# Ledger of designs, part 83: designed miniproteins, single chains, continued (4)

Each design is a single chain, and the fold is of that chain. pLDDT is the mean over its residues in the fold that is shown.

## One batch from the design tools (miniprotein)

Design m14883
Fold by ESMFold2-Fast:
Structure m14883 (fold): chain A 97 residues (1-97)
Amino acid sequence: MEAEKYREKAEELLEKARELAEKGAPQEEIDELLLEAIRYEAKSLGIPEEIIDLIIEGLKAMKKGEAQEKIDEIIKKLKEEAKKIPELAEEVAKSEL
């Protein structure tokens, strides 16, 4: 499957974000690359698009300063859905997000 391509793309985006941070680029540009990298990393792990969209939505809501209740709801949904994925279930249990 295309997991290897997604992982390579995520790594490229993370490197580009790091380079932009070193150059003092606007935080918004760095954040966009980080969000895209997270999306590709999640795809490389076989995470369903619905869960990836929740992750991205949660991160964007935090950045915009959305109501804490909405942020908490998104995080809770992510935590519950992640527990259904064997690889993420172990990480979630360990991190106690």
Scores: mean pLDDT 71

Design m14884
Fold by ESMFold2-Fast:
Structure m14884 (fold): chain A 95 residues (1-95)
Amino acid sequence: SYIEELKKAIEKYLKKMEEDPKALRDGRAAVVSILHKMILDEKDPEKQKKLREVIEKLRAEFTEIEANMDKLSNEEVIKRAKEAFEKTLKEVEKI
């Protein structure tokens, strides 16, 4: 299941971010990669469009986190990344 693959990737990279907040970039890339695989396997153009919208929203949220990383504590960076990932997972589950 792609949902289980997303959950495992999110858990893995949130754990890595506890050691290095820059692992946020690898986490974003991993989740986006899984979403692209979902688009390739999807036959419904409307669902493909919704998955692309999810990717763009995730990218925008992570760009905002990265722009503010120098001003944020590591705990706040992880919190924001977790919220962005949880929102992404919730939106994908609705598709």
Scores: mean pLDDT 89

Design m14885
Fold by ESMFold2-Fast:
Structure m14885 (fold): chain A 94 residues (1-94)
Amino acid sequence: SKEEEDEMRKEFVKLANEVIKLIREGKYDEVMEKFGASKELIEEAKKALENGDRKTLFEKVAEIIRNYLQSKIEKGEDVEKAERLLKLIDELLK
């Protein structure tokens, strides 16, 4: 439903804002531990943030969240919610 789509968009924005905040604050270890992000992917997101490259920042943050959600599904944690968020991210990256 539209209400479920709006809820998933809010959740994605919340996760994206958390990733961006941690990168902005130099808390790269927390991004790696919480989201399972590679050092290389964090560096790409950091460069995009520093350069004001909003499109690349969005793409790299979405990759971080996508990888995190896939890890949640593999662990059997919040599977239905994670699958819905992955579907939203795949549509946003098109």
Scores: mean pLDDT 85

Design m14886
Fold by ESMFold2-Fast:
Structure m14886 (fold): chain A 89 residues (1-89)
Amino acid sequence: DRQRTLQILTRIPGIGEARAQNLIDAGFTTIEQVREASAEELLAVPGIGPRAALALMAYLQGLIQSPELLEELLNSEDDELIREKLREL
């Protein structure tokens, strides 16, 4: 269900409605598709930068147990550090 996927994605910190819609438009119409996506596939979506890709992977794949830790990672000013972490995941 595209609407359910949109709602779930929009609730992820740093994603918002516009990025969630761009994911759906790129063919990620289910949460399972986003969960199984590589960092490179997510980064190829318009409007999805390293922080947004990290948020999607951390939140949906259960890599981060603490919402506070996810917020700290999303507030990182080092996009290259985030990109390197995504490549390691």
Scores: mean pLDDT 72

Design m14887
Fold by ESMFold2-Fast:
Structure m14887 (fold): chain A 101 residues (1-101)
Amino acid sequence: MLEEIRKLLDEIAELVRKGNGEADGQTVAKLLREIAKLLDEMGLEELAELAREIAEKFAKMSGKVSGVLIASELNRLAEKADEEGDEELAKLFREAARKLR
């Protein structure tokens, strides 16, 4: 599960890199919904709900979402993971956020 989440986060980072610091909001939302599904399978329902809320926010944005904004929302997921006691998952979200700057 953690390795699958890492791969999805790396896909988000690559989209931002190829988009010169921005990515299509709907595409990022799709990847975040896939992460939310994996979080549900891990029994992390509140964290999965937060990931879906962030995905809906990005899907509703017109066009592109900045890597800075994506990083901010990934840091929110990291903080929620820490609250649930999952330090490794929190670290993954923080590392992904750092790649986006």
Scores: mean pLDDT 86

Design m14888
Fold by ESMFold2-Fast:
Structure m14888 (fold): chain A 89 residues (1-89)
Amino acid sequence: STPSELERELDHFVTAVHLGARATARRELAEIAELIEEEKQRPSDEFLEKVRAALSRVVPEELAEALVEAIRNGDVERLRELGERILAL
């Protein structure tokens, strides 16, 4: 299946985090938050597991799991908080 706009932005965010491209990752995080909050988009559980696994390679597992849970629940405030913690690493 063709990935959704939210899934494409999540992939870009994960890639930016892996590259240490903090400014890009912060912009992608803002777009992700907008797609969740304003457009009510949610990724599949299968895609969220891929995001968790990919992030866990470069950030603490607890942060990766918490970020994925915030996305699953549409908790945009928690997503922004956790995203900034990841970008501060």
Scores: mean pLDDT 85

Design m14889
Fold by ESMFold2-Fast:
Structure m14889 (fold): chain A 99 residues (1-99)
Amino acid sequence: GKAARLGAEAILDGLTGVALGVAALSGVYTGRAALAAGIAAALAGIGAIFLAILAIAAAAKASGAARVAGYAGGLAGLALGVAAVVLGRLAIRRGEAQL
């Protein structure tokens, strides 16, 4: 249903943000590239949080398996989104220090 789709989208966006944040912090990117990757990670994380909130809201109005899937996906997407924002913020600070 809509809640499960929003939860899946939140997880994918959050995972993308975490991957970008980890790559930015790993030293693969330096200076402006690290800053850009950190900004991209933070934006992906914010998007994941937004989609996760929508998934949880849709799940609250759903029933049975759709409700469970929406809450599970939403909570997972929220956790990944927060992690992506934190990693992105750390990458931005590291990138700024290298400029």
Scores: mean pLDDT 80

Design m14890
Fold by ESMFold2-Fast:
Structure m14890 (fold): chain A 91 residues (1-91)
Amino acid sequence: MEKLQELLRGLSEVTKLANKDVESGGKYKEETEKKAEEFIEKAKELGLEEKAREGVELAFKGSKSVEELSEELDRGVKEIKEAVDKVVERK
């Protein structure tokens, strides 16, 4: 459960910071990139690096054009969550 909670929290933080970065005109760019890197490293330990990278990329794109890319962003989040649930159930 801890690993799942950390991954979901990390993805949520990256998404929130990406949205703030867009709204502020780039003020949070470095912080957002750092959080994204930390999230991917955590996911790599669970074998979810590829899905985490896809989710982060969609979060960055979605924060730029939420109305147009919201479904693609949601799909990436769901894929990461489903993969984490699979790992937790295997445990």
Scores: mean pLDDT 65

Design m14891
Fold by ESMFold2-Fast:
Order: structure tokens, then sequence, then C-alpha cells
Structure m14891 (fold): chain A 87 residues (1-87)
């Protein structure tokens, strides 16, 4: 599923991401900033760490999860590597 791909990019379980997104009212149309805030509130990943990783991958806080999924595999890999390094 698309949510499992986002979870893999962020290095978190699909079940954890699905739960947090549902509890926070988020969708694939939500921005990376909205997701970062939800993940920080849940204690999974700091908002600063995710947004800095996104910037390193050439993304913006306003990039939606749908837009992220349409990016090249190279951009997705850069984001994953930056997130793992920030942990």
Amino acid sequence: SKISEVAEILGISQSTLSRIMKESGLSLGSTLEELAEALEKAGVLSKESLLEAAKEAGLTPETTLNELLKKSEEVKKKLREAVLKAK
C-alpha cells in the first residue's frame, strides 16, 4: 500500500504510521510538516529531524505524501538515509 511505502521511507512500521495518521486525521494529501508534527506528538520522531532530512533530500515542509510517493526512487532513498542518520 502507499502508506507502507511512506513507512519504509521513514523507517517506521506500517502499523505505527497508520495508527498515528488515523489518530491525527492525516491522509496522503497531508504535508510533511503535518506528518512531522504528528510523529513528534506520538514520540516516534522529532519534527526538526524529519524536516531537516526532507530539506537534505530536496523536499519542502509543504510537500504532500502523495507528491513524495511520485518523486524518483533517488529522492526517496535520500530521505530515508537522512532520516536514519538523524536518529
Scores: mean pLDDT 85

Design m14892
Fold by ESMFold2-Fast:
Structure m14892 (fold): chain A 107 residues (1-107)
Amino acid sequence: SAKDQEFKKVIALLRLVATSTEILLVLRQELKRGEISEEEYKEAEKIITETSKKLAQMILNDASVEEVRKVLEETLEKLRPLVTEESYERIRQEFDRFLAFYEELKS
């Protein structure tokens, strides 16, 4: 139903907020430990924030799983030179969890 579709979009947006918050927390912890520079942190934070806004708009416009996956893959590649290998893997896992959740909602 139309109400079920609206509810699924709300749940997807809440999960997107949770995913973005977790990634920003990881990056902030890496910055506090001196594992990344303040400039690398600012660039990564900007990428995550811009990607989150883009994904939110895509979810509201009923984007496919494939469209969301492509944005996450492009974002991960942009982050690769800005973060540690450990943070990169953790961010990849957070993106994989979000994508699996979104796919479940669309099924």
Scores: mean pLDDT 89

Design m14893
Fold by ESMFold2-Fast:
Structure m14893 (fold): chain A 55 residues (1-55)
Amino acid sequence: SLEQAISDIEAEHRKRLQELWEKEKDTLSDEEFRAKVFEIDREYWARVDAAKAAA
């Protein structure tokens, strides 16, 4: 279902942000960290839009 697809996408998004924070927050510059957050957020929105378009 669309609801399940969105739920899975949200869970993956949270997991990716958590992993970035845990592994990289002290190794990346602020600029590099923000760029990676932006990439993860952009991929999240693209997946949400694709799931909605497929429904």
Scores: mean pLDDT 85

Design m14894
Fold by ESMFold2-Fast:
Structure m14894 (fold): chain A 94 residues (1-94)
Amino acid sequence: MIKVVGEDRATADGLLRATVEISDLKNPDAVVTVRVAGESGEILKETQLKEGDPDIELRAAAGDTTIAVQVILELKGGGILEQRVDSGRVTVVP
C-alpha cells in the first residue's frame, strides 16, 4: 500500500517534501520507481527506490493545490516480470 505524507503547504520556493511509504516490500530484487505527477499527469520527478520509506522532494507549480504520486513496482527474478502501479495524493494549501 502507498501512503504519501507531506506538508499542507509549499515552502517559499514552492518546494514540497513528501514521504512515500510502501508496505510489504520484502523482495530485495524488487525495483520500485516513484513518479511524481501534477494534476494533469505531467511528470515532475522520477526516482528509483531501494528501501521502503524514502523521502522525496518535489516542486509544486505556482497555484497548484494537488499533486499525485505514482509508484511503479517491478519484480526482477526467475524470468517473471510483474508490474504494478499505485498512486497517492498530496494536497498543497496556500
Scores: mean pLDDT 51

Design m14895
Fold by ESMFold2-Fast:
Structure m14895 (fold): chain A 91 residues (1-91)
Amino acid sequence: SMAKEKAEEVFKEELPVLLAELEADARGASEEQKAEMVAKAKENADEYYEGALKLVELKKKGEIPDSPLSRLAEEAIKKAKELAEKVEKEL
């Protein structure tokens, strides 16, 4: 399904961006700083994507403590899934 393929693309593209935005908001960053953090996440999309998924996996296994960073990763994954599901429904 084209809709499913597009949803998977949206999830992979949006997760790094959402993680950077949530981290910027948590820090009280300015709009300029937030834009720079998002740009950096886009340039390092694979690392941000894999890092977020690994953090949540390690937390689920009990190998790392509940931390602000692991909570941001969980929230980013949840938001990225919601965006992907919305795109799939609209196509």
Scores: mean pLDDT 82

Design m14896
Fold by ESMFold2-Fast:
Structure m14896 (fold): chain A 92 residues (1-92)
Amino acid sequence: MEKEIEKLKIEYNAADSLHGAAVGLALAPLSPFAEAQARGDIKVAEYYAEKGASELVKELLARIEQDPVEAARWAGETARELKKKYEELEKK
């Protein structure tokens, strides 16, 4: 249980960071601040990739390159589902 919860939290943090990155990149034409925030969120996601979320981060970065708006939706849904899963496991 503990190891599974930790893995889900790592994947959640990666997906949540890339949701922020995708939103920032979609808004980048309107705001240099949004672009800077997106770059920061990508670095946070890279940190969690090293902790075990590498495949999820790779998938989401590929989606962001294709369509940041759709990637934001997908990353947000993925983060929500991952959080729900680890919270259910923590309830016991």
Scores: mean pLDDT 83

Design m14897
Fold by ESMFold2-Fast:
Structure m14897 (fold): chain A 78 residues (1-78)
Amino acid sequence: MSLEEEIKEALIAAGYSEEEAEAFASGKKKITVDNAASVIAALATTSASDEEIEKYVREHSEEHLKEFLIKAIKQLRK
């Protein structure tokens, strides 16, 4: 399963609609301060490597959140 597919499934499980989850997985909707908590929780539950998650977050988050989100997800997965 691709990282995009795992993110989509995790977000649907977290209460997002299929359309919203797909928009996050494809990068159409960025991770912002308003949705960061839910998206962080979903990403922490995926089987993806820390490297795959870091790449996704760097490509699909607001610039000022990238480093914070990466650290938060790594902390939650410990």
Scores: mean pLDDT 77

Design m14898
Fold by ESMFold2-Fast:
Structure m14898 (fold): chain A 111 residues (1-111)
Amino acid sequence: LVERAIELLRRAKELAEEALRRAKEDESIPEFLRESAVATAEAAIELLEEAIEAAEAGDLETAYRLASQAAMILSTEAMLLEPYSPEIAKLLEEAARLAREAARLLKEALE
């Protein structure tokens, strides 16, 4: 369960990093939303990295909390970007889905 959760968090991070790269160069996103998207993706990537470290250290409670926070942030930003960049929104929502699944597995491992 924990090993699978770490795998999902690593993949979520990769998708968030791809979304970050694309958002920086996507002129179809208004500048103020693009700045927000970049900041939000960077924050989510940091949370995912900390969740991976916590899970590897056996701190499943912290890993669960951080993964859940990352999922909420990514999903919210996906909704905001959907009208401007559906492809970036799709990457963010997939990253959120993987982070949510990882959080579920971490919660199950706590029981």
Scores: mean pLDDT 87

Design m14899
Fold by ESMFold2-Fast:
Structure m14899 (fold): chain A 94 residues (1-94)
Amino acid sequence: GRSEHLRESSRHMRLGSRSLREGNVESGVEHLLLGSEHTEESGMPESSETLRGLLREIREYGERGNEEGLRRLSEHLERGSRYLERLSESLEEE
């Protein structure tokens, strides 16, 4: 159901955040793409578009070796992951 897609989106955002911290830009991009698909299927198309927008910034920061940029994006993904996890838990209690 919807809560399952939110949990999967949260999981992929968390894994993507970890990949970016490790300097693995391509793995981070792949996780963000999967997370955006699950976010869209959960009924949050605008949030999905926001995640897809971050893909361009991730690639640009990776190409430039901008470690601070990647770190800030990883922190943003961690916050998003926690939000989606809490939202999923709230929906499962209904």
Scores: mean pLDDT 81

Design m14900
Fold by ESMFold2-Fast:
Structure m14900 (fold): chain A 74 residues (1-74)
Amino acid sequence: AAPSIDELMDAIAASTDPAEMLRLLTELVELVRDDPAAQREAIARLEALRAAETDPEKAALLGAYIDLLRDLVA
């Protein structure tokens, strides 16, 4: 079964390296690509994660995917 937004967000928050985070972020985008409401929820959750992120590489990945999702909603 496909993971829920909550499951992917928990996995992204728990990811230990940028490569794992990139894979999970890509899966999140695929899950929400056709649902603007889900895209907005994902943006809000990723913004909260980015604010708490201390690893600059992970913070940059979160920022890139926030921008990508914003472009999809627009």
Scores: mean pLDDT 83

Design m14901
Fold by ESMFold2-Fast:
Order: C-alpha cells, then sequence, then structure tokens
Structure m14901 (fold): chain A 95 residues (1-95)
C-alpha cells in the first residue's frame, strides 16, 4: 500500500516536472525535482544516481535554451524512469 502510494506520487511528480520544464516554469520544475529527489533518497536509491539527477536539475534551471533544458530533462528522466521500473517490479512481487 505505502509503496504503491509512493510510486503513484513519483509518477505524478515526473509528469508535473516534464510539463513545468517544457512550459519554462523553472521555479515549479525545481520544486517538483526536489520532491522527486526526496522520494528517491527515501527509497534508498544510489547516491551517484541522485547526484546526477541534482546536477541535471541545476542544468535545467540555469539553461539559456529550450534544447539545453530538454537535454538535461532527458538525463533526469532516464534515471527516474529506472527508479519507477524498480518500484513497479517491487509492487508486482507484493501481488
Amino acid sequence: KELEEKLEKLKRLVNNLVFAVITGQLDLARKYADEIIKLLEEAGFPEEDIKKVRENVDKIVKSKSFTERTMALDEVLKIVNKAIERLEKEVEKQK
């Protein structure tokens, strides 16, 4: 139950982050990204992966072009989607 609720929250935050980045709402993008990072830390994800998410979030917020912003977003999504897949497999094992 708790794991499924965290997974649903993480998926919602990812969708909100993508929308905020695409629409140039960088303050909201930072807020959603910080909430995602907190959930990844609580889930015990590797510090190296969390560090890469933080670095790419900083690139998003400091970006001067849509291309730079979306490239950094893609790197964040690659890491966070791996986290989502891991959590989905864990939920499936609980039936």
Scores: mean pLDDT 83

Design m14902
Fold by ESMFold2-Fast:
Structure m14902 (fold): chain A 64 residues (1-64)
Amino acid sequence: DEVKKYLELAKKYKERAEELQKILESEEFKNLSPEEQQLLKEMIEDAKKMAELALKKAKELLEK
């Protein structure tokens, strides 16, 4: 079931984005280099977009 696979992927990416967001809000973020801080922000944005794309794919498959 591809729908279930994409829903599971969406959940994993959402959880990953939440974990990375906690690091961004933590004291550890201040100890990162500016380059690492930028990469973390990009990783959070990518994880959020991947979760959204996976949900969209699940919806498209469900509508068939």
Scores: mean pLDDT 83

Design m14903
Fold by ESMFold2-Fast:
Structure m14903 (fold): chain A 87 residues (1-87)
Amino acid sequence: MPSLEDQLLQLLTRLQDALARRDLAAFREVVGELLSLVEKHFPELAAEIAELARQLLAAAERGDLATANRLISQIAELLGRAIKEKS
């Protein structure tokens, strides 16, 4: 079974791939999977990550790739810290 860290890294990679391909349908689907994973394993961060995800979707929809990539990095940093705190 992949670790929680491996699952998060895979989702973040899929987000960046969908964004690079401009596949908004795939991007929205992966964001939904990310939010579900966060609600299950990091409920204390669910509201903060949901707000960042909302901004990320808006940036992707308007084609603001620079802002979208910064938000993906912020989400990755927050979740990386949470994983370390739980280990």
Scores: mean pLDDT 83

Design m14904
Fold by ESMFold2-Fast:
Structure m14904 (fold): chain A 56 residues (1-56)
Amino acid sequence: MTAEQAARHVAQLVLEGQKDPSWESAARGAVAGLERVSSTPSGRRALEIFRQLVEE
């Protein structure tokens, strides 16, 4: 899994979670997981791409 793919999946889940309460918990968990791996170069890149995607 690439950093870009991870970022896209988390961003999509966050956007869907805003529309459906049943996905809110999963969205929160996905974002927390992405932040936990931000100490690695790949994780930092994924978090950066994620922020760019949700800015839209």
Scores: mean pLDDT 74

Design m14905
Fold by ESMFold2-Fast:
Structure m14905 (fold): chain A 86 residues (1-86)
Amino acid sequence: MELQEEGRKLQAEIQELVAAGAPKEEVRELARKQMELGLQINKREVDPELEELMIEGHVLRALDPADTARIAELEARGRALEAELA
């Protein structure tokens, strides 16, 4: 329960930074922490390259959610990498 509360706090901080016009790098750093926490909650490990793609997709969704084509491209690349690692 505490980890889920921490995740909600991180999500709120990401939205606050985006609204304040913070640099993409700051948003990416918090998105990475949120992803790491999510993996810990679900007791999962992912390949570092896949994790980086997931973080990039999360940052893109926060900064430019209307770019559905690029988001879909990142998701397709993530699925291809998952298949390669399986």
Scores: mean pLDDT 72

Design m14906
Fold by ESMFold2-Fast:
Structure m14906 (fold): chain A 56 residues (1-56)
Amino acid sequence: VDVSKFEVIGEVQFGDTLYKLLRKGNTIALVAERNGKKTVVEIWEAESVTFRLAKS
């Protein structure tokens, strides 16, 4: 999935790694950026995550 067109809705740096929360419509992606390399850690639907957390 091409996350370069996603909107940045949050970010936090931990050590050498910058974690970004990206959103496009109902899709949320967690991206880790370290040493100039971007890695998609997780991709999920916002509604699905909400329902999952409510049940678990």
Scores: mean pLDDT 70

Design m14907
Fold by ESMFold2-Fast:
Structure m14907 (fold): chain A 70 residues (1-70)
Amino acid sequence: NLLKKLSKEDKYVYLALLREAGFSDEVIYRIAKELGLTKEEVDEALARLAGEPVDDLAQRFMEAVQKLKK
């Protein structure tokens, strides 16, 4: 699973993008658990990222994924 190879911070960015896309908290926490993240660290990270523009988060996520394709 390519997503499991992301850094912890890039996993948080991915979850923030899912939230912006309208995914429920239940789905987000389920995916977070699969990525090795606790609900507590996800809640803290999503609160921190809540003010970030979605385009900036998307760009950061795309760059992280491209680095893993090598």
Scores: mean pLDDT 83

Design m14908
Fold by ESMFold2-Fast:
Structure m14908 (fold): chain A 70 residues (1-70)
Amino acid sequence: MKKEIVETAKKNIQYVVMRVDGFSEEEAREIAEWALEGKWEEVKKRVSQHTFDAIQQILDSLREKLKELE
């Protein structure tokens, strides 16, 4: 369950990064991993403000779901 929720969030971040900012799948995967690790500075340098805001919303939802499982 926890792993599936994290994977869904990662895919959602990848999708937003690819669709909004036009990054490749490989680049989007790296950015999604940085976001999940809390590397905020690295994410901010790479993505637009719109994408960054979307990533924060996805991470907030992820944290809420993970708290319910713990």
Scores: mean pLDDT 79

Design m14909
Fold by ESMFold2-Fast:
Structure m14909 (fold): chain A 105 residues (1-105)
Amino acid sequence: SMEEVEKIIEEINKLLKDTNAQLEKLYAAGDKEGFLAVLKEFNEQVVKLISKVDPELAAEFAAIAQEMLEEMAKASLREQLLLYNSLLIRIIGVLTEIELKERQA
């Protein structure tokens, strides 16, 4: 339902706010490994939330997120931040597709 989709978007927004606060602290500390660890946990939680409404899109996002995490492992802290921004754009795309599918149902 649209109500379930709205709940998932709200939960992802809460998770994003908390994750951003942690990432800001880790970035300021120069903690590259901590930054990557927080993003791994963030991606796992986003996949779990999306899977409640669209398991196929959750699987597609999981694959993209894993590819980005592998690139982040090789990257500088600054490059990890830029890759995180790209990941956020992908999340927006997935959520938009979920909303559009529900509106057509």
Scores: mean pLDDT 87

Design m14910
Fold by ESMFold2-Fast:
Structure m14910 (fold): chain A 82 residues (1-82)
Amino acid sequence: MASEAEREALRLMMEAGVLAVAYAAYKVVNVKPSEEMIKKIKETLERLKKFYEEHGSELSPELLKEVETEIKQLEEILKEAE
């Protein structure tokens, strides 16, 4: 079974994924996302980066790569939004 670190990574990635889907929906309807949504994305990105720094070595290589991909995805969203 997955370690505690791997389960936490999956929870954080799920939260990030939900925000990414919500942002994509705003783009489809050509509406500017709220400041609160952008703040949540920034906070989730910071939490993912901190987790990666503190617990990255505890993850499988495959899961580590997925966490890195999610971090890059959220960074791209923020660059587009700013």
Scores: mean pLDDT 80

Design m14911
Fold by ESMFold2-Fast:
Formats: C-alpha cells, sequence, structure tokens
Structure m14911 (fold): chain A 74 residues (1-74)
C-alpha cells in the first residue's frame, strides 16, 4: 500500500494540508466541485474509523486532481 497507516493526529494533519491547498485553489473549481470536496474533507475529519477517513480523503484527492487536469486541458 502506498498510503501508510496513519494515526489520527497524522491524518488530521494530512486533512489540514488538503484543506489549506483547497482554500488557496478554490477558484479553480466549480461551485458544485468545491462543495463536494469540502463535504468529503469534513467527512474525513469527522470519521472515527481511520479506514473510512482515508477513503473520504482519497475521494477528495481524486476529485481535486481531476479538476486540475480538466483545467490544464481547457
Amino acid sequence: SIIPKLSKEELDEEIKKFEEWFEKNKSKFTPEEAKQIQELLEKAKKSKDLEEAVKYLLKADHLMVRSELQRMEA
């Protein structure tokens, strides 16, 4: 697995990094994409199960990458 097993503190730090990047790059997303990313990051942050939190974080990451790639193609 390319994703190491994270403690809750390490996961919270990783989520914070994604939140900071997202806030800086918010204008790159449609309102709908921005809402979905925000909701996924919030779900990751609120998850009591580490595996569930990682799944939400990965989904947010994939959505952010897809939006960035579409912007590069446009």
Scores: mean pLDDT 73

Design m14912
Fold by ESMFold2-Fast:
Order: C-alpha cells, then structure tokens, then sequence
Structure m14912 (fold): chain A 66 residues (1-66)
C-alpha cells in the first residue's frame, strides 16, 4: 500500500516534468490526453525494466483518469 502510494507520487512527478513545458497551452481535454499518454509511456518503460510497482502505479493513474 505505502510502496504503491510512493510509486504513484513518483509517476505523478514524472508526468508533471514531461508535460509541464506544454500543458499551459492545452485545453483541459488535451492536457488529460497528454497526461494519460505520458503515464502509458512510463508504464511501458517500467515494464521493460521489470519494475512492476511503478508499472502498476502508472496503470492505476491511467484507470483513475478514464
């Protein structure tokens, strides 16, 4: 539980870092779509590394945003 929560916080920070430069110019719908796409990229990167906790955290954030 705490491990997954910490991973969700790290994934949220990483999404913010990747989308931050462009998010201010986007509509709320476009910003959400970009955040979901970024979370999907993070999940794929985590899966390639065998980081199941980070992959699960990213997937949880995607599921909450749908």
Amino acid sequence: SSELQAAKERVTEEIGERVGPVVGSLSPEEALALAIRTAEEIAREAEKKGDTVTAKAAQSLIDQAR
Scores: mean pLDDT 84

Design m14913
Fold by ESMFold2-Fast:
Structure m14913 (fold): chain A 75 residues (1-75)
Amino acid sequence: MKSLTIKVESDEDSTRLAANSEIAEGLVAGTDEITIEAKTEELQKELEEDLETLRRAVALGRADGARRRAEVAAA
């Protein structure tokens, strides 16, 4: 089973953006289980919501594939 643990030790925007990039990359690579360890409860909740959004986007991309890609590219 593919698993990924992302540690976020800072509330800085740059650190949060880096964490989101790692989440997106892991999901695209086919990681099934992602664990987030954030310094604050608020940041962890936001990153968990970002993870859920990205996971749905990847799943929809795989299911709705080429057509949605064409629409996004045209927009």
Scores: mean pLDDT 68

Design m14914
Fold by ESMFold2-Fast:
Structure m14914 (fold): chain A 74 residues (1-74)
Amino acid sequence: STREELIKQGEEAEKKAKEATGEEAAKYYLRAVQAYSLAGDFERARKVLEEAKKRFPTSKEVGEGEKVLYARER
């Protein structure tokens, strides 16, 4: 199903983010937040976003992830 595909995309992006550094890692964190949020898994989306903020507090990608999560949670 679409939700299962989104969860898998989020899990893969989260794994790649943890293995990557710099801008590449920040982009994978954004992908994971977007995928989990679209799947309705707001708990995992929040945890991934918190991790990304600790690693890259000034990243534009992290800021975009916050906006995505905020919009989906209302």
Scores: mean pLDDT 82

Design m14915
Fold by ESMFold2-Fast:
Structure m14915 (fold): chain A 100 residues (1-100)
Amino acid sequence: NSQQVSQNLTNQMDQLTQQFRDQSQQATNLAQQDRDQGQRALQDLQDQRIQTLSQLGQLISDAHSNVGPSVRDAGSRGRGVVGRTMQDGIDQVQRTLNQS
């Protein structure tokens, strides 16, 4: 049903968001200790954000095709939240590098 599909997408997005938050904190710690390592970690986070949002877009499209438009709207809102959270983490690493 559409509600369970939406919940599954939300759970997946929450897991991805938490994983990215942990990775961005690690990248921030690296940036404080070693600028070159922090810069590489920042590049990895930027690439991961692009790839993750593309994958989520495909998952939402697939769920829409299978279940209908109600899941697309919830998924698109969730993808927006994930994207903003990832960008906030990237911005934090960038600010740390700029101070180093």
Scores: mean pLDDT 82

Design m14916
Fold by ESMFold2-Fast:
Structure m14916 (fold): chain A 76 residues (1-76)
Amino acid sequence: SELEEAKEELREIAREMSKLKQQADAAKAAGDEETLKKLMEKIAELQKKMAELMKKYNIPVEEAEKIFEEAYEEVK
């Protein structure tokens, strides 16, 4: 269904955001301000896509939180 496809897209976004946040932490530790800025911009774009999917398909915050927790476990 479209809802299940949206949830799968949300999982992919969550995994991508987790990876980008790890890269941003590494760039910050290295003092690479230019790379950090670019990574933060990519994270912001993914946050917008996430919000749009949640609104369009009425995905509850509780379900989104579970998806993000699972994504964090996949990437840590």
Scores: mean pLDDT 83

